# Designs tried in a protein design run: designed miniproteins, single chains, continued (4). Part 66

Each design is a single chain, and the fold is of that chain. pLDDT is the mean over its residues in the fold that is shown.

## One batch from the design tools (miniprotein)

Design m14280
Fold by ESMFold2-Fast:
Structure m14280 (fold): chain A 80 residues (1-80)
Amino acid sequence: MSAEEIVEEAIKLLEEAGLTELAETVRLSVEDVKELRGKITGEDAARILDGAIEEAKELGASEETIKKLEELLEKAKSLE
């Protein structure tokens, strides 16, 4: 699974959970990284997901949604 696929799955998960504004924030963060480096790395994906998980918790996301995001974060960390 690529770093790009991991962040795409995270965006979809956030949208499905009704956290559409957070999903857009994640998308913009990915675009910023691609502008700076030409591509997203596992480290970049992990950093973006770590911030998204904290915000999702603050927004009252379900434990199931948080667990799925944490699984994606673990996958991102395994790419580096």
Scores: mean pLDDT 84

Design m14281
Fold by ESMFold2-Fast:
Structure m14281 (fold): chain A 89 residues (1-89)
Amino acid sequence: MSVEEARALLAQLQAELPQVEAEAERLLAEGRLEEAARLADQLEGEAERLRRLADELEAKDPALAAELRELAARLEALAERIRRRLAEL
């Protein structure tokens, strides 16, 4: 993936994150536990992908790599929050 493609991906995911957070809360509120668990799995997978991409791009654009890692951490935090809520339900 090019630096420009990675920047476009980052911008898209950042723009979508509030909607994903709202969807997670809705799924949990509606008791749609299997869908919430699947969302957590997807978020963890995307976070791993972003971390690998950050490692690849670090030498070319360290600022972009840092932003990708920050987004990955936010996705991981959301997934952990979903899993914690599922354990309490």
Scores: mean pLDDT 87

Design m14282
Fold by ESMFold2-Fast:
Structure m14282 (fold): chain A 124 residues (1-124)
Amino acid sequence: MSPLEILEEAVERLQKAKTRSEKYLVADDAAKQLIAQGRVATASGVHAGYYLALGDEQSYWAAATGVGGTGRLGEFYAAAGLVYYALTGDKEAAQAFIDQALKLEPDNPLVRELAELARERYGL
């Protein structure tokens, strides 16, 4: 699976998940697959989107701060926005994350692919 396919599958699985435990396992599984591909910032974004959807803003900001030094903060925000949308249905917040991702890494192919996925399939 590509990073795009991992995140697309994670969004679909999160939207179908009923319990907090199921939602965590989906997010953690996606993050592990992304880490195995060296996509550490994207994986941190998946966890951050999950924590933000639970109202754990402290864990979200800690993750965002830890990724800032990697130069991959756009990958972080794109993944966080998609996961947050999947868990909350909040299109306005998710769109703000995708817009910030594109602003930070406009030339990153993964960020562009995730933004296109967000626009075309989720109306973000």
Scores: mean pLDDT 87

Design m14283
Fold by ESMFold2-Fast:
Structure m14283 (fold): chain A 58 residues (1-58)
Amino acid sequence: MTEEEKRREAVRLYLESDPPLSDEEIAEKVGMTVEEVRYLREHLWADPEERALALELT
């Protein structure tokens, strides 16, 4: 996977998993650092529509 594909997969796993996967589990699955996954989550939560979608998957 490219770095962009890893980031998209991390976001997808975070939003589509039920229950939601931890940052550590997503990092291990896609081959990113926990810090990178946490950064993506912070940006996701800053978007109102993405935040609403994430809450629906819980």
Scores: mean pLDDT 66

Design m14284
Fold by ESMFold2-Fast:
Structure m14284 (fold): chain A 68 residues (1-68)
Amino acid sequence: AQEEFDAEVDKGVALLHVAVTLVAARNAGLPEDVIERLEKIGDEVAKTTDPEKAQALADEASRLAKEA
């Protein structure tokens, strides 16, 4: 169904967003504690079945990286 497809796309986009944020953070030389927190957020996004939670976590990862 469309809803099932949209949920998978939303989760995939959230995972990609966290992955890109983590790569950018590492390349920018952000503090190791920030990198570790981003990795934990990525793991949580990968394990969640809720696409809205995945998106919220991806947004939090982006904010964390920008605050560093």
Scores: mean pLDDT 79

Design m14285
Fold by ESMFold2-Fast:
Structure m14285 (fold): chain A 67 residues (1-67)
Amino acid sequence: SSVEEEAQISQLIADAMKNKDTDKKKYQEAIKKLAEILGISQEEAEKHVKKLIAAKEIGRQTAREAG
């Protein structure tokens, strides 16, 4: 179902974000699986994850500056 697919995608994004700076092998494996599920290239999947990481960092910075 779409809900199960969304849950799997969310988990893979979380795994990629978690492992980006700590475990490059797990990061690359998460990117590969994400690309396969989304039907896109690994390069596109990596861009997508990097954009989400950047957005999360901006959100954290904005929250700290606003508090």
Scores: mean pLDDT 74

Design m14286
Fold by ESMFold2-Fast:
Structure m14286 (fold): chain A 85 residues (1-85)
Amino acid sequence: STKENIKSLIDFVEDVTNKLLTEAKNRATSEEAKQYLEDTEAKVKELIEKARQAVDEGNYEEAEKLASEALRTAYSAVAKVEKEE
């Protein structure tokens, strides 16, 4: 079902973003980079939570957009930290 597929997508994004940000924090050498990644992790968690709420409300298009934003946010943060260190 569409609901099941979107839930699987959100679970996948949560797993990928958690792994990316945890690995980036472990590799970060500056306190500023670590703080930026911690702030990004909080934002990603909020986006994932909103995506799950959108699924519960039957708003699958919004859920997919929020999941995509979470993934993009994590990748952009990691790329920024790698470029600045």
Scores: mean pLDDT 88

Design m14287
Fold by ESMFold2-Fast:
Structure m14287 (fold): chain A 80 residues (1-80)
Amino acid sequence: MRKQLEDLLVQVLAAFAERQGLPEAARKALGSTPLQAVAIINQELDSEQRDQLNQLYARGVQAVRDQDLQTLQELLQEQQ
């Protein structure tokens, strides 16, 4: 269960990267943990985009902790 939620959070973070025009960062993120994914994507972002990603990551980590699949699916849809 936890691994499935973490994998979904990585998909949310990768979708955010694709939305920002960073398909290579998104591809690298998909092969990593949520913490590694956010670090990879942050290297390509400006300060405002980094704040947005960090807020998204915080919401996603809370949803994983709460085992809230619905919130993670909603976050993924918001990026697509």
Scores: mean pLDDT 84

Design m14288
Fold by ESMFold2-Fast:
Structure m14288 (fold): chain A 67 residues (1-67)
Amino acid sequence: SLEQQLLKEKKRQQKLEALQKKIDELVKESQEKNPGKDFPVVSEKDFQEKRPKMLELQEKLSKELNS
């Protein structure tokens, strides 16, 4: 029904926003670890530490888009 489609769309939007916020937080943490940079920098160590979390968030995002 239309109502079910709207509810799924709303839940998807909320999850997308939550996932984006978490990604933004990881970017901000990278910036705080590299305060001398003009923009967030992910070092090789930061990438290795944050990559599993980023991949998890991206996988959840993809799953929500396909649900």
Scores: mean pLDDT 65

Design m14289
Fold by ESMFold2-Fast:
Structure m14289 (fold): chain A 59 residues (1-59)
Amino acid sequence: APKVTGPTVTEITERALKNASEEQALKAGFAAAVAMTAYENGDKELAQIGLDLAEKYAK
């Protein structure tokens, strides 16, 4: 799905670094990386869960 792409991971990570503490930025970046890896492996459900967590921590 277009929502789980490299640009999306980059956007979430940049937003996390702007809005969150270093700890929250690490959590958001890790979740975004998991989402991307799951998408590449064909696990769309895990990819969506990871993306949702990344967005949650990026706030």
Scores: mean pLDDT 70

Design m14290
Fold by ESMFold2-Fast:
Structure m14290 (fold): chain A 87 residues (1-87)
Amino acid sequence: VDEEIEKLIEELERLAAESTDPAVRLALRLMAHELRESLESGDREAIARTLAGLIELLDALAAQHPEWSAALARLRERVERLLALAE
């Protein structure tokens, strides 16, 4: 699960770097940072809570930035899969 979470962090950072919208860039960087902190804590419950929170944040970001909806939907699907594995 840690390897998959690391890949999710990398994908969030990559999408942030590719984003030309400063609000989208900042949101994705903050998501990556929060997930990294949860992973470094070693607390599986903290990781699960962070993943659940990321789904909500990704939904909100997609609603505000429909031009990014496809990329954000792929991230959301990945977060859902990781959350299911953490149960």
Scores: mean pLDDT 79

Design m14291
Fold by ESMFold2-Fast:
Structure m14291 (fold): chain A 90 residues (1-90)
Amino acid sequence: GKKKELTTLVSSITRLLDKAPLSPALASEIRRVLLEASQVEEPSETILSLLRTLQTVLQQNPVDEAEVWKIATDIDVELGVEDIKRAVGL
């Protein structure tokens, strides 16, 4: 289920990044966040929802880079929360 959807979303967003006229700093940050997200074995619905939103925003013309930065930050925060939760056994 969720891991398969995560893999599909990461692949789709990576292909969109190759075509989107984004600033190099933003493109680099998204690739970093996608790499970290791809390592999650049991992704939360929150992570999947944020990735679906990111995919949608990256398909817009023009791309709203401020919105993309916000979504990338939200994904990074959610990934950090999941890592802490696992580390403390919650």
Scores: mean pLDDT 81

Design m14292
Fold by ESMFold2-Fast:
Structure m14292 (fold): chain A 88 residues (1-88)
Amino acid sequence: SAVEAALNSPETKAALRRALEAVRAAKTQEELAAAIAAALDAIGAAIDAGLKAEKEGKDLEEAAKLGGEAARAAVERGLAAYESVRAE
């Protein structure tokens, strides 16, 4: 499925690994919460991109690409929030 292609893309997996590294590096409850939110947002963004690709009749390669781009963007936003918590 397009959702499976989006979730299983190398870019989605790389984005999730970055979020999980932030989870492991978290030293406060606030940092941990922000890192977990980043991981969950990346999964949700990949699913949403996959569903949209399916609705638009895109192939699995394009679904994987869109999912990876969405997951990366979600992790970048989440890690920015994580860094903001760390700066406090």
Scores: mean pLDDT 83

Design m14293
Fold by ESMFold2-Fast:
Structure m14293 (fold): chain A 100 residues (1-100)
Amino acid sequence: MSDEEKIEAALAALRELLAAAGFSEEEIDQYVAAERAVMTMKLAGAPARDIADTLAALARTASPRVRRQLLRELQADAAYLEVTDPEAAAYVRGLADELA
């Protein structure tokens, strides 16, 4: 399976989970688009800060329910980075706080 096929398989599974959780089609499309962008950037080796900036930008224009999920993702990313890159963790946390 190609990396692109792996991304689309993961996004298909995410769509099913979001639908089961009661997200609307519009909310699912917004969240899936955000996750596709993030997964693509990670495959390209983009810095954590660039990925966080992209998530924050998408969260600002997202519906309130999707924005909440993207904020949780930023918070989780900050927690993960705390051990390996504390300065990047602080930056990502700052973005999440601005969106809360």
Scores: mean pLDDT 85

Design m14294
Fold by ESMFold2-Fast:
Structure m14294 (fold): chain A 66 residues (1-66)
Amino acid sequence: DEEIVEELMRETGLSREQAEEAVERARAGEDSTRIATRLYLTRGWSPETASRLGALLERLRAEGRL
């Protein structure tokens, strides 16, 4: 999980807390787009950041890493 958290931070510019929340929600089986949208609405992120997060979570799932 630490490796995935660091990858999210590096590729999206998220804080550690935001990246950890995204990983926890993905591990709980929440949809990548739903995770990104929820964090966008709750944390006031830019739409671009939410889009990048959703795409990266989907890539990690496709690779079998989430």
Scores: mean pLDDT 77

Design m14295
Fold by ESMFold2-Fast:
Structure m14295 (fold): chain A 75 residues (1-75)
Amino acid sequence: TDFLRQMAIRAIDSMIENGDISKELGEQLKSEIEKAKSVDEVIAALEQAKGSLNKEGQRKLDALIKSLKALEKAL
């Protein structure tokens, strides 16, 4: 769980740096991920955030969600 949480946080940091998500929204999302008790809660936070992003940001979040789901099944 900690590994997948850290992976999600690093992906959000990258999206902030690339301008795919605002710093304010990205920091809020990172806080939600840090407070998440399970991978399912991390995924739920990412799914909810997609509605606030442009098409490129939505695509990047969708790719992250898919990666997290695949890694959870492999662990």
Scores: mean pLDDT 80

Design m14296
Fold by ESMFold2-Fast:
Structure m14296 (fold): chain A 85 residues (1-85)
Amino acid sequence: MSREQQRGLLLTQIMILQDRGQDVLLKVQRYGTKEQRDEATKLYDQAMELLVEALEALERGDIDRARELIEKVKELLKKMEEIAS
């Protein structure tokens, strides 16, 4: 894949992860216990901070750093989804 194609795919992944994180957070806020809401909110805040850092890495052309950050976000979202279950 070209560097431009990689950047485009990572931008798309960031948008998808942002939407997924918001959907999971809303579900936990509506249907979760207080403990589940507090934990999910902390994970969401961490995930959003990492997504901002991933966008900044892509703007600098640091594709490897952006991938590392996106993978960390996926792990945080998976933990949030487990809380929502």
Scores: mean pLDDT 87

Design m14297
Fold by ESMFold2-Fast:
Structure m14297 (fold): chain A 110 residues (1-110)
Amino acid sequence: LVDEVVANARRYDETGRESDFEAAVRALTRLIQEAYKNNPAYTTFFLATMLIAAGYEGKVKELLQQILSGGPEGQEALRDFVRRVAAQLGVSEGTVLRELALNFTSIANM
C-alpha cells in the first residue's frame, strides 16, 4: 500500500492529473484502515492530532470517524485535509501524501 500511495503521489506531482491524486488518496485510505486494524489507539491519536493542527475546529470527531470508516466521505475528507496541509506548509500535495503514507506504514507495523 505505501508504494502505491508514493507512486501515485509522485505521478500527481509530475502530471497534475486529478485521477493520480484520487488513486493516491484511495491507497492512503486503505493504508489508514490497515494502521487502524493493527494499532487503533495510535492511529486515532495521530489522525486527531493532525486534524487539530490543520485547524478543523468543531469537526475533529466527525472527520475522524469518516476517515477511519474508509468510505467515500472519508476519502473526500482526506482529499480536503491533504490540500489544506499542503497549502499551509507551502509544499506539494504529493509531498503531504508521501509523508502520511510513511507515518501510517510505521503505525501499521508497530
Scores: mean pLDDT 85

Design m14298
Fold by ESMFold2-Fast:
Structure m14298 (fold): chain A 84 residues (1-84)
Amino acid sequence: EEEERRLRELYRKMLELQDKYDKILAETNGQETEETRKILREMLHLLYVRWGLLDEGAPLSPKLEKAIDKQIERLRAVEAARRA
C-alpha cells in the first residue's frame, strides 16, 4: 500500500541519516561539523513529515527551520547532561 511504502522509505532514510551521523562523529572523535547539523535537521524534518505536520515534499519555512535548530540544541543539551 502507498502509505506503508512511504512510511518504510522514511524509516530507511532515518536509519541512513543516523548511520551517517555516527560515522562522521567516529571519524572526528566526537567533533560536530556543519554536515552533522545538516543531518540532524534532515532527521527532524522526516519526523515532522511522519507525524503529518509537513508534506514529504514541502520545503522548510525559515520559522520551521529555526524551530528545528532549537530542537537539535535541546536534544544535544539533554545528551550532554546524560553523559556528564
Scores: mean pLDDT 68

Design m14299
Fold by ESMFold2-Fast:
Structure m14299 (fold): chain A 89 residues (1-89)
Amino acid sequence: SEIARLIVEGYRARAAGDDERAAELEAELSKVAEELESNVDEKAREEAEIELFKELAMTHAGLPEEEAEELARNRDIETARELAEKRKA
């Protein structure tokens, strides 16, 4: 749920054109995701995260299913980071 909130906030920041805010949220998201992976069975955790990311991307961020699936498939972290880096570059 914390990761889900960070993802939604990151999308909102990007939509508003606030690249600095988006980068900060992505850094926090990356840190939280790494901590989650070390706490419990990684595969089971990842499956739950993928489903949650997909639902939030579709319902709260307004992303179509295809984009939501790609974001979830990449564990969101690298995809979100690449999007922010590409925009900032």
Scores: mean pLDDT 63

Design m14300
Fold by ESMFold2-Fast:
Structure m14300 (fold): chain A 88 residues (1-88)
Amino acid sequence: MPPPPPEPRVVSIGLTLLDKNGNLLWEETFSLTGVDLTEEKAIELAKEKLEKIANELGHEIVDIRVVTTRSPRGGVTSVGVSAEVVKK
């Protein structure tokens, strides 16, 4: 029997840029959707976007924290990525 068509997975992404003192510099929340969206891929895409934003704002990332939320059945439902930055 052929496998059923893959269902698009929706993952909530929270991105945060903080200074050395924990002051909020930038934040955004959005969702990623994809039929091949794994935990690792969601984290990679979140980090890539956060690095791009940090660079656009003239900041260098010195620390990254990642928090994932999973369903009881397995599979990531949200990814939070926070980066501590310094001015270039």
Scores: mean pLDDT 77

Design m14301
Fold by ESMFold2-Fast:
Structure m14301 (fold): chain A 55 residues (1-55)
Amino acid sequence: GPELERLARLLGISVEELRRRIREDSNGVATRLVVEAGGSEEDMRALSRLARELA
């Protein structure tokens, strides 16, 4: 969806790579990457929703 595409653009990676990282994220690496890329609290909430949808 649009949130996944927006976050992939923020991180400079493909939508497929972002889906893979969310699915495999046992250490909070995806959350850390969003924060380091200048993501907002809303971006972190979007990531949490996407993680639940992709589980």
Scores: mean pLDDT 72

Design m14302
Fold by ESMFold2-Fast:
Structure m14302 (fold): chain A 70 residues (1-70)
Amino acid sequence: SELDGAISSVMAMIRMGASPEEIRERLEKLKQKYGIPSEVVERIVALVSKGTVEDIEEAIRLLDETRQKL
């Protein structure tokens, strides 16, 4: 689906070390288009900002769970 492609793109950006600001911009667009909850956007940006391996893995898991709920 278009949403699946969009979420996969964000996951790739996170894995490639995109900045928290770039991730926020992309997620805000997906929030407007697909209705991703604001709490999810804030949580993912916070995890990317921390930048540990565990935080990055958690951000990817949260994106995957969000995709399944939409």
Scores: mean pLDDT 85

Design m14303
Fold by ESMFold2-Fast:
Structure m14303 (fold): chain A 87 residues (1-87)
Amino acid sequence: MSKDQIDAEITEGLVLMAISVAEITVNSHPLSEEEARELVALLTKAYKASLTEELKQRVIEVLEKGAKKASSKEAEEILTKAAKELK
């Protein structure tokens, strides 16, 4: 219980940090196709490691927001497809 709770809190904190960094990146500039692929790889791992529905939904929201801010149609499609596959 206590041991498992501490491990869960650390995992959740790391996932939250990854999502927060990704969200800052999405809000700072339009994403290129290469950045879109890197973001999908990072956020897919964060989604799988997420222990709560709130964190999973935040991953999907970041991908959808990134798609709307993408610099190219290709980057938009990469991010949109990833968001749909995780939903």
Scores: mean pLDDT 78

Design m14304
Fold by ESMFold2-Fast:
Structure m14304 (fold): chain A 90 residues (1-90)
Amino acid sequence: SMDEKLIEDLKSKDPLVRGEAITEIKLNAEKIKNPLEAVKALKELLKDKNDGVRKGAAETIIELGKVFPEIPEEVIKEAEKVKKELEEKE
């Protein structure tokens, strides 16, 4: 399924593949069938070595939180903190 492939791509060794998967999840947030599994994978990317991947993961968790009320507030707050820290770095 789309969700299964996207979650697998989030675990890719290639930061470009991870970034593309993040973008697809963000643009198709309303079509995600397993939001808790997607958020679990995205939460790991908040610690990614690539600044773009970390920012994308944070933005995508926030977007999924707007669509899916079952996503814990604590995870959304963690994503908001990471996004703010990355934006203040520049």
Scores: mean pLDDT 84

Design m14305
Fold by ESMFold2-Fast:
Parts: C-alpha cells; sequence; structure tokens
Structure m14305 (fold): chain A 51 residues (1-51)
C-alpha cells in the first residue's frame, strides 16, 4: 500500500527524535492492535533506527 511507505518513514522519524518516542510508541501500538504482524515489523524498524 502507498500508505505503508509513509507509515514506515513516520516510524523511523519518531525513532530518531527522543522527544517523539511516546508518539512513536503509541503509533506502533495502534498498528499492532489492528495488525499484529505489521506492528511487530514496525517495532523492529524503530528499534534498529533508534540504535
Amino acid sequence: LSELVGLTQTVMDNAKDPSKRAEGDALIQSVTAADPSLGDGLRQIADVTAS
């Protein structure tokens, strides 16, 4: 989905910015509630990006 690219970019941007960690976590949790597999993937991307 075209929206998937935007979602991934937002997750990475939030992971790079310490002030947006709460916002990023809430976004990933919301996605996980709707699609656990996608949410898990996004969490992994955030973890790699933040490290």
Scores: mean pLDDT 76

Design m14306
Fold by ESMFold2-Fast:
Structure m14306 (fold): chain A 70 residues (1-70)
Amino acid sequence: MRLTEEDIEALLERIEAADPEAAARLREMIKQLVAEGLSYREAAGRAIEEMARTDRVVAEVLAEFLAELS
């Protein structure tokens, strides 16, 4: 997934509005992936994709956001 840093920030704000706990988990996952050597954009993309597989709110917000980018 190719999201700009601005897109990532907008998406995280939408997730936080819908589910603050899911947003907090995403931020922690991003921090861990960055600590493991990924760039912020790579870490955010990977964390969002993984969370979308198991979290309904993240999946719905992501699908809606990606539809707006098309």
Scores: mean pLDDT 82

Design m14307
Fold by ESMFold2-Fast:
Structure m14307 (fold): chain A 78 residues (1-78)
Amino acid sequence: MSELDVELGKLLSELGADPSRVSVGTAATAVSKLLGIPEEVARKKIEETAKKKGEDVNRVSFDTVVEAAKELKKELEK
């Protein structure tokens, strides 16, 4: 597991989220805190990733949150 996966899992757990399905709002808050970016930027990326994977934006998988966070981290490293 990457360090990012562990840190995201801990943040989501602290926010009381179900790790099997997370609301976009809760996911955006966790990613925003982890990466130090605006919550609206995190939310938009999570929604885009969910749509790409055919998931409901109101109930995204942990894998979708992790994928969105990895893409955002890549953008910050440019």
Scores: mean pLDDT 77

Design m14308
Fold by ESMFold2-Fast:
Structure m14308 (fold): chain A 91 residues (1-91)
Amino acid sequence: MPDKETIELERENAEKVLETLRARREELLATHPLPRERVEATIEFAILQAEALIKGISFEELHEIHEEVADAPSLEEKVKKFRELVEEKLK
């Protein structure tokens, strides 16, 4: 098990990532060369990962969820399945 300092740093990093993603969401949607829907789904997936860590999902559990969604045929479906699995883990 990682020590308490490592867990705290991981949570702090997740909080900073979440803040950055939310702050830069509009800029990324306006400036990115990919279709807006794909950029939005990518940002949403990153936000969901950061929120899961903040809510108490461990890196090990996050890795397990990520592997279970790896076979999803699209990023949008991956985001949907990821959200569902995170909700199940938080029960």
Scores: mean pLDDT 71

Design m14309
Fold by ESMFold2-Fast:
Structure m14309 (fold): chain A 66 residues (1-66)
Amino acid sequence: ALVLSDEQLETAARIAGISVEQARALLEWLNAHPDASDAELDEAARRLGISPEQARLAREALLALN
């Protein structure tokens, strides 16, 4: 599971251009789906109101900060 501080989550949200709430929802989704494909991430992004590009940037930031 990805373990991040609130400050790291805020940093990831800023990098991706999304809200902290969206970054938190994405983090919860990623922890539930650790082996998710890019296609599955794109679908999760649409459901969270995030673009696929923003979701990929957020995932990369969350992984780098963990």
Scores: mean pLDDT 85

Design m14310
Fold by ESMFold2-Fast:
Structure m14310 (fold): chain A 69 residues (1-69)
Amino acid sequence: SMADIEEGKRLAREALELARQGRAEEAGRLLSKAFDLLGIPKGAENALRAGEEGDTVTVEAAAHEALKV
């Protein structure tokens, strides 16, 4: 739904800011929820894994991809 897309993009913007602060695990969890709302399950799994691995660069890149939806 449009509401899910807008909420997903809102969460992706928050995840981007968390990743920029070095808060990779929090950013990855939030971005995973964003991708679920956007209907991209593989994006959700990849975001969660990158966050758990402390990979802020991958989380930031994935957040930018979520915002292109």
Scores: mean pLDDT 88

Design m14311
Fold by ESMFold2-Fast:
Structure m14311 (fold): chain A 99 residues (1-99)
Amino acid sequence: MAAFVAKLKALPAEERERLLHLYIEEKTPEGVFMAAVIAAVLAAEGAITPRTVFYVTLAGALGLPLSVLLSQILDGKIPGVLSPEEREQAKANLRAAAA
């Protein structure tokens, strides 16, 4: 997991959004989990775009548990994705994007 997160942080935002879309399109438990990891990293870095919000909303409309998995990552229930500091930053960035 940590190696995958490090690789995600090294990718341009455009490629991260592309991977988010690709994993949502898989419609598998693994794909949804990877999409939630990508969304959490984008949130922590303040790289949330209207397109990112659209893909998260689309996953929910398709019945995929992306928002539930994202919440578990942000609450620290899924280890190896975000540090405690990155989780607080991601929560702050998501609140700002929603306001």
Scores: mean pLDDT 75

Design m14312
Fold by ESMFold2-Fast:
Structure m14312 (fold): chain A 71 residues (1-71)
Amino acid sequence: VPETQVRVAMHDLGLSAEEARRVLEAGKAAELSRLLREAPQDREGTIARLVEELGLSREDAERAVAAYLAQ
């Protein structure tokens, strides 16, 4: 995972460097950002899509959505 993407995820998602890297290790940083843009309109649907389409755990998906919405 590129270090620049880890730093962007830390800033945008409010995650630690380790957590940002773990989320981005799915290799789908662009898809993650795209799905998170839907969270303000459909929080639960976005969590479900992150789990199903990106293979994130529900815990990681909920954390990413919560951090994104806290912006």
Scores: mean pLDDT 69

Design m14313
Fold by ESMFold2-Fast:
Structure m14313 (fold): chain A 88 residues (1-88)
Amino acid sequence: MAPTVTPSPEAEKLLLEAGREVEEMIKAKDLSGIFDLAKELAERLKKEGYTAEQVESIGAELASRLSGTLAHAVRTMARLAAEFIRKE
């Protein structure tokens, strides 16, 4: 039994906003800000009490409901943010 991830509208909102910002970076052909965005996202999620594992689970579930570039962007941002949360 996979642990039931409690639906988190705040984490989903933050991940979706970050994913949309990555889409704009891709459109502009400038990804130089991606790590800074992921670090800021990680700090916001950590402040809200999310663990790295919760962020990865929420991001994967959210991405499964999305398609195309946005789904990939959300999945990537969740993964990067989780890595920054693990670096104490």
Scores: mean pLDDT 79

Design m14314
Fold by ESMFold2-Fast:
Structure m14314 (fold): chain A 99 residues (1-99)
Amino acid sequence: MTIEDADEKVPEAIEELKNSDKESHQRIWKEYEKLSSLKEEELEKLYEEILKKLKELGEEELAEDLKEIWEKGSEDLRRLALAVAKVSLEEIEKAKKAE
């Protein structure tokens, strides 16, 4: 999927998350709402923190995807990608703690 294709689907993805009964989708939507209220400087700091944690956990593919979206994507796609990455990190950290 190209970044341009992802940007075109952002409104559809947001509406799907908002109307979804899936717990994971509801968590991503809640994070997206929080990120929509943040200033650009706060979003950049969060991006750097998430990217560092993904690399430390060996999630190289997720780190590369997030970096590409941050460099080439729209503001809405960046916020959505950060919300997804943050929820994914929380699930990965919980799984490792359960081991």
Scores: mean pLDDT 78

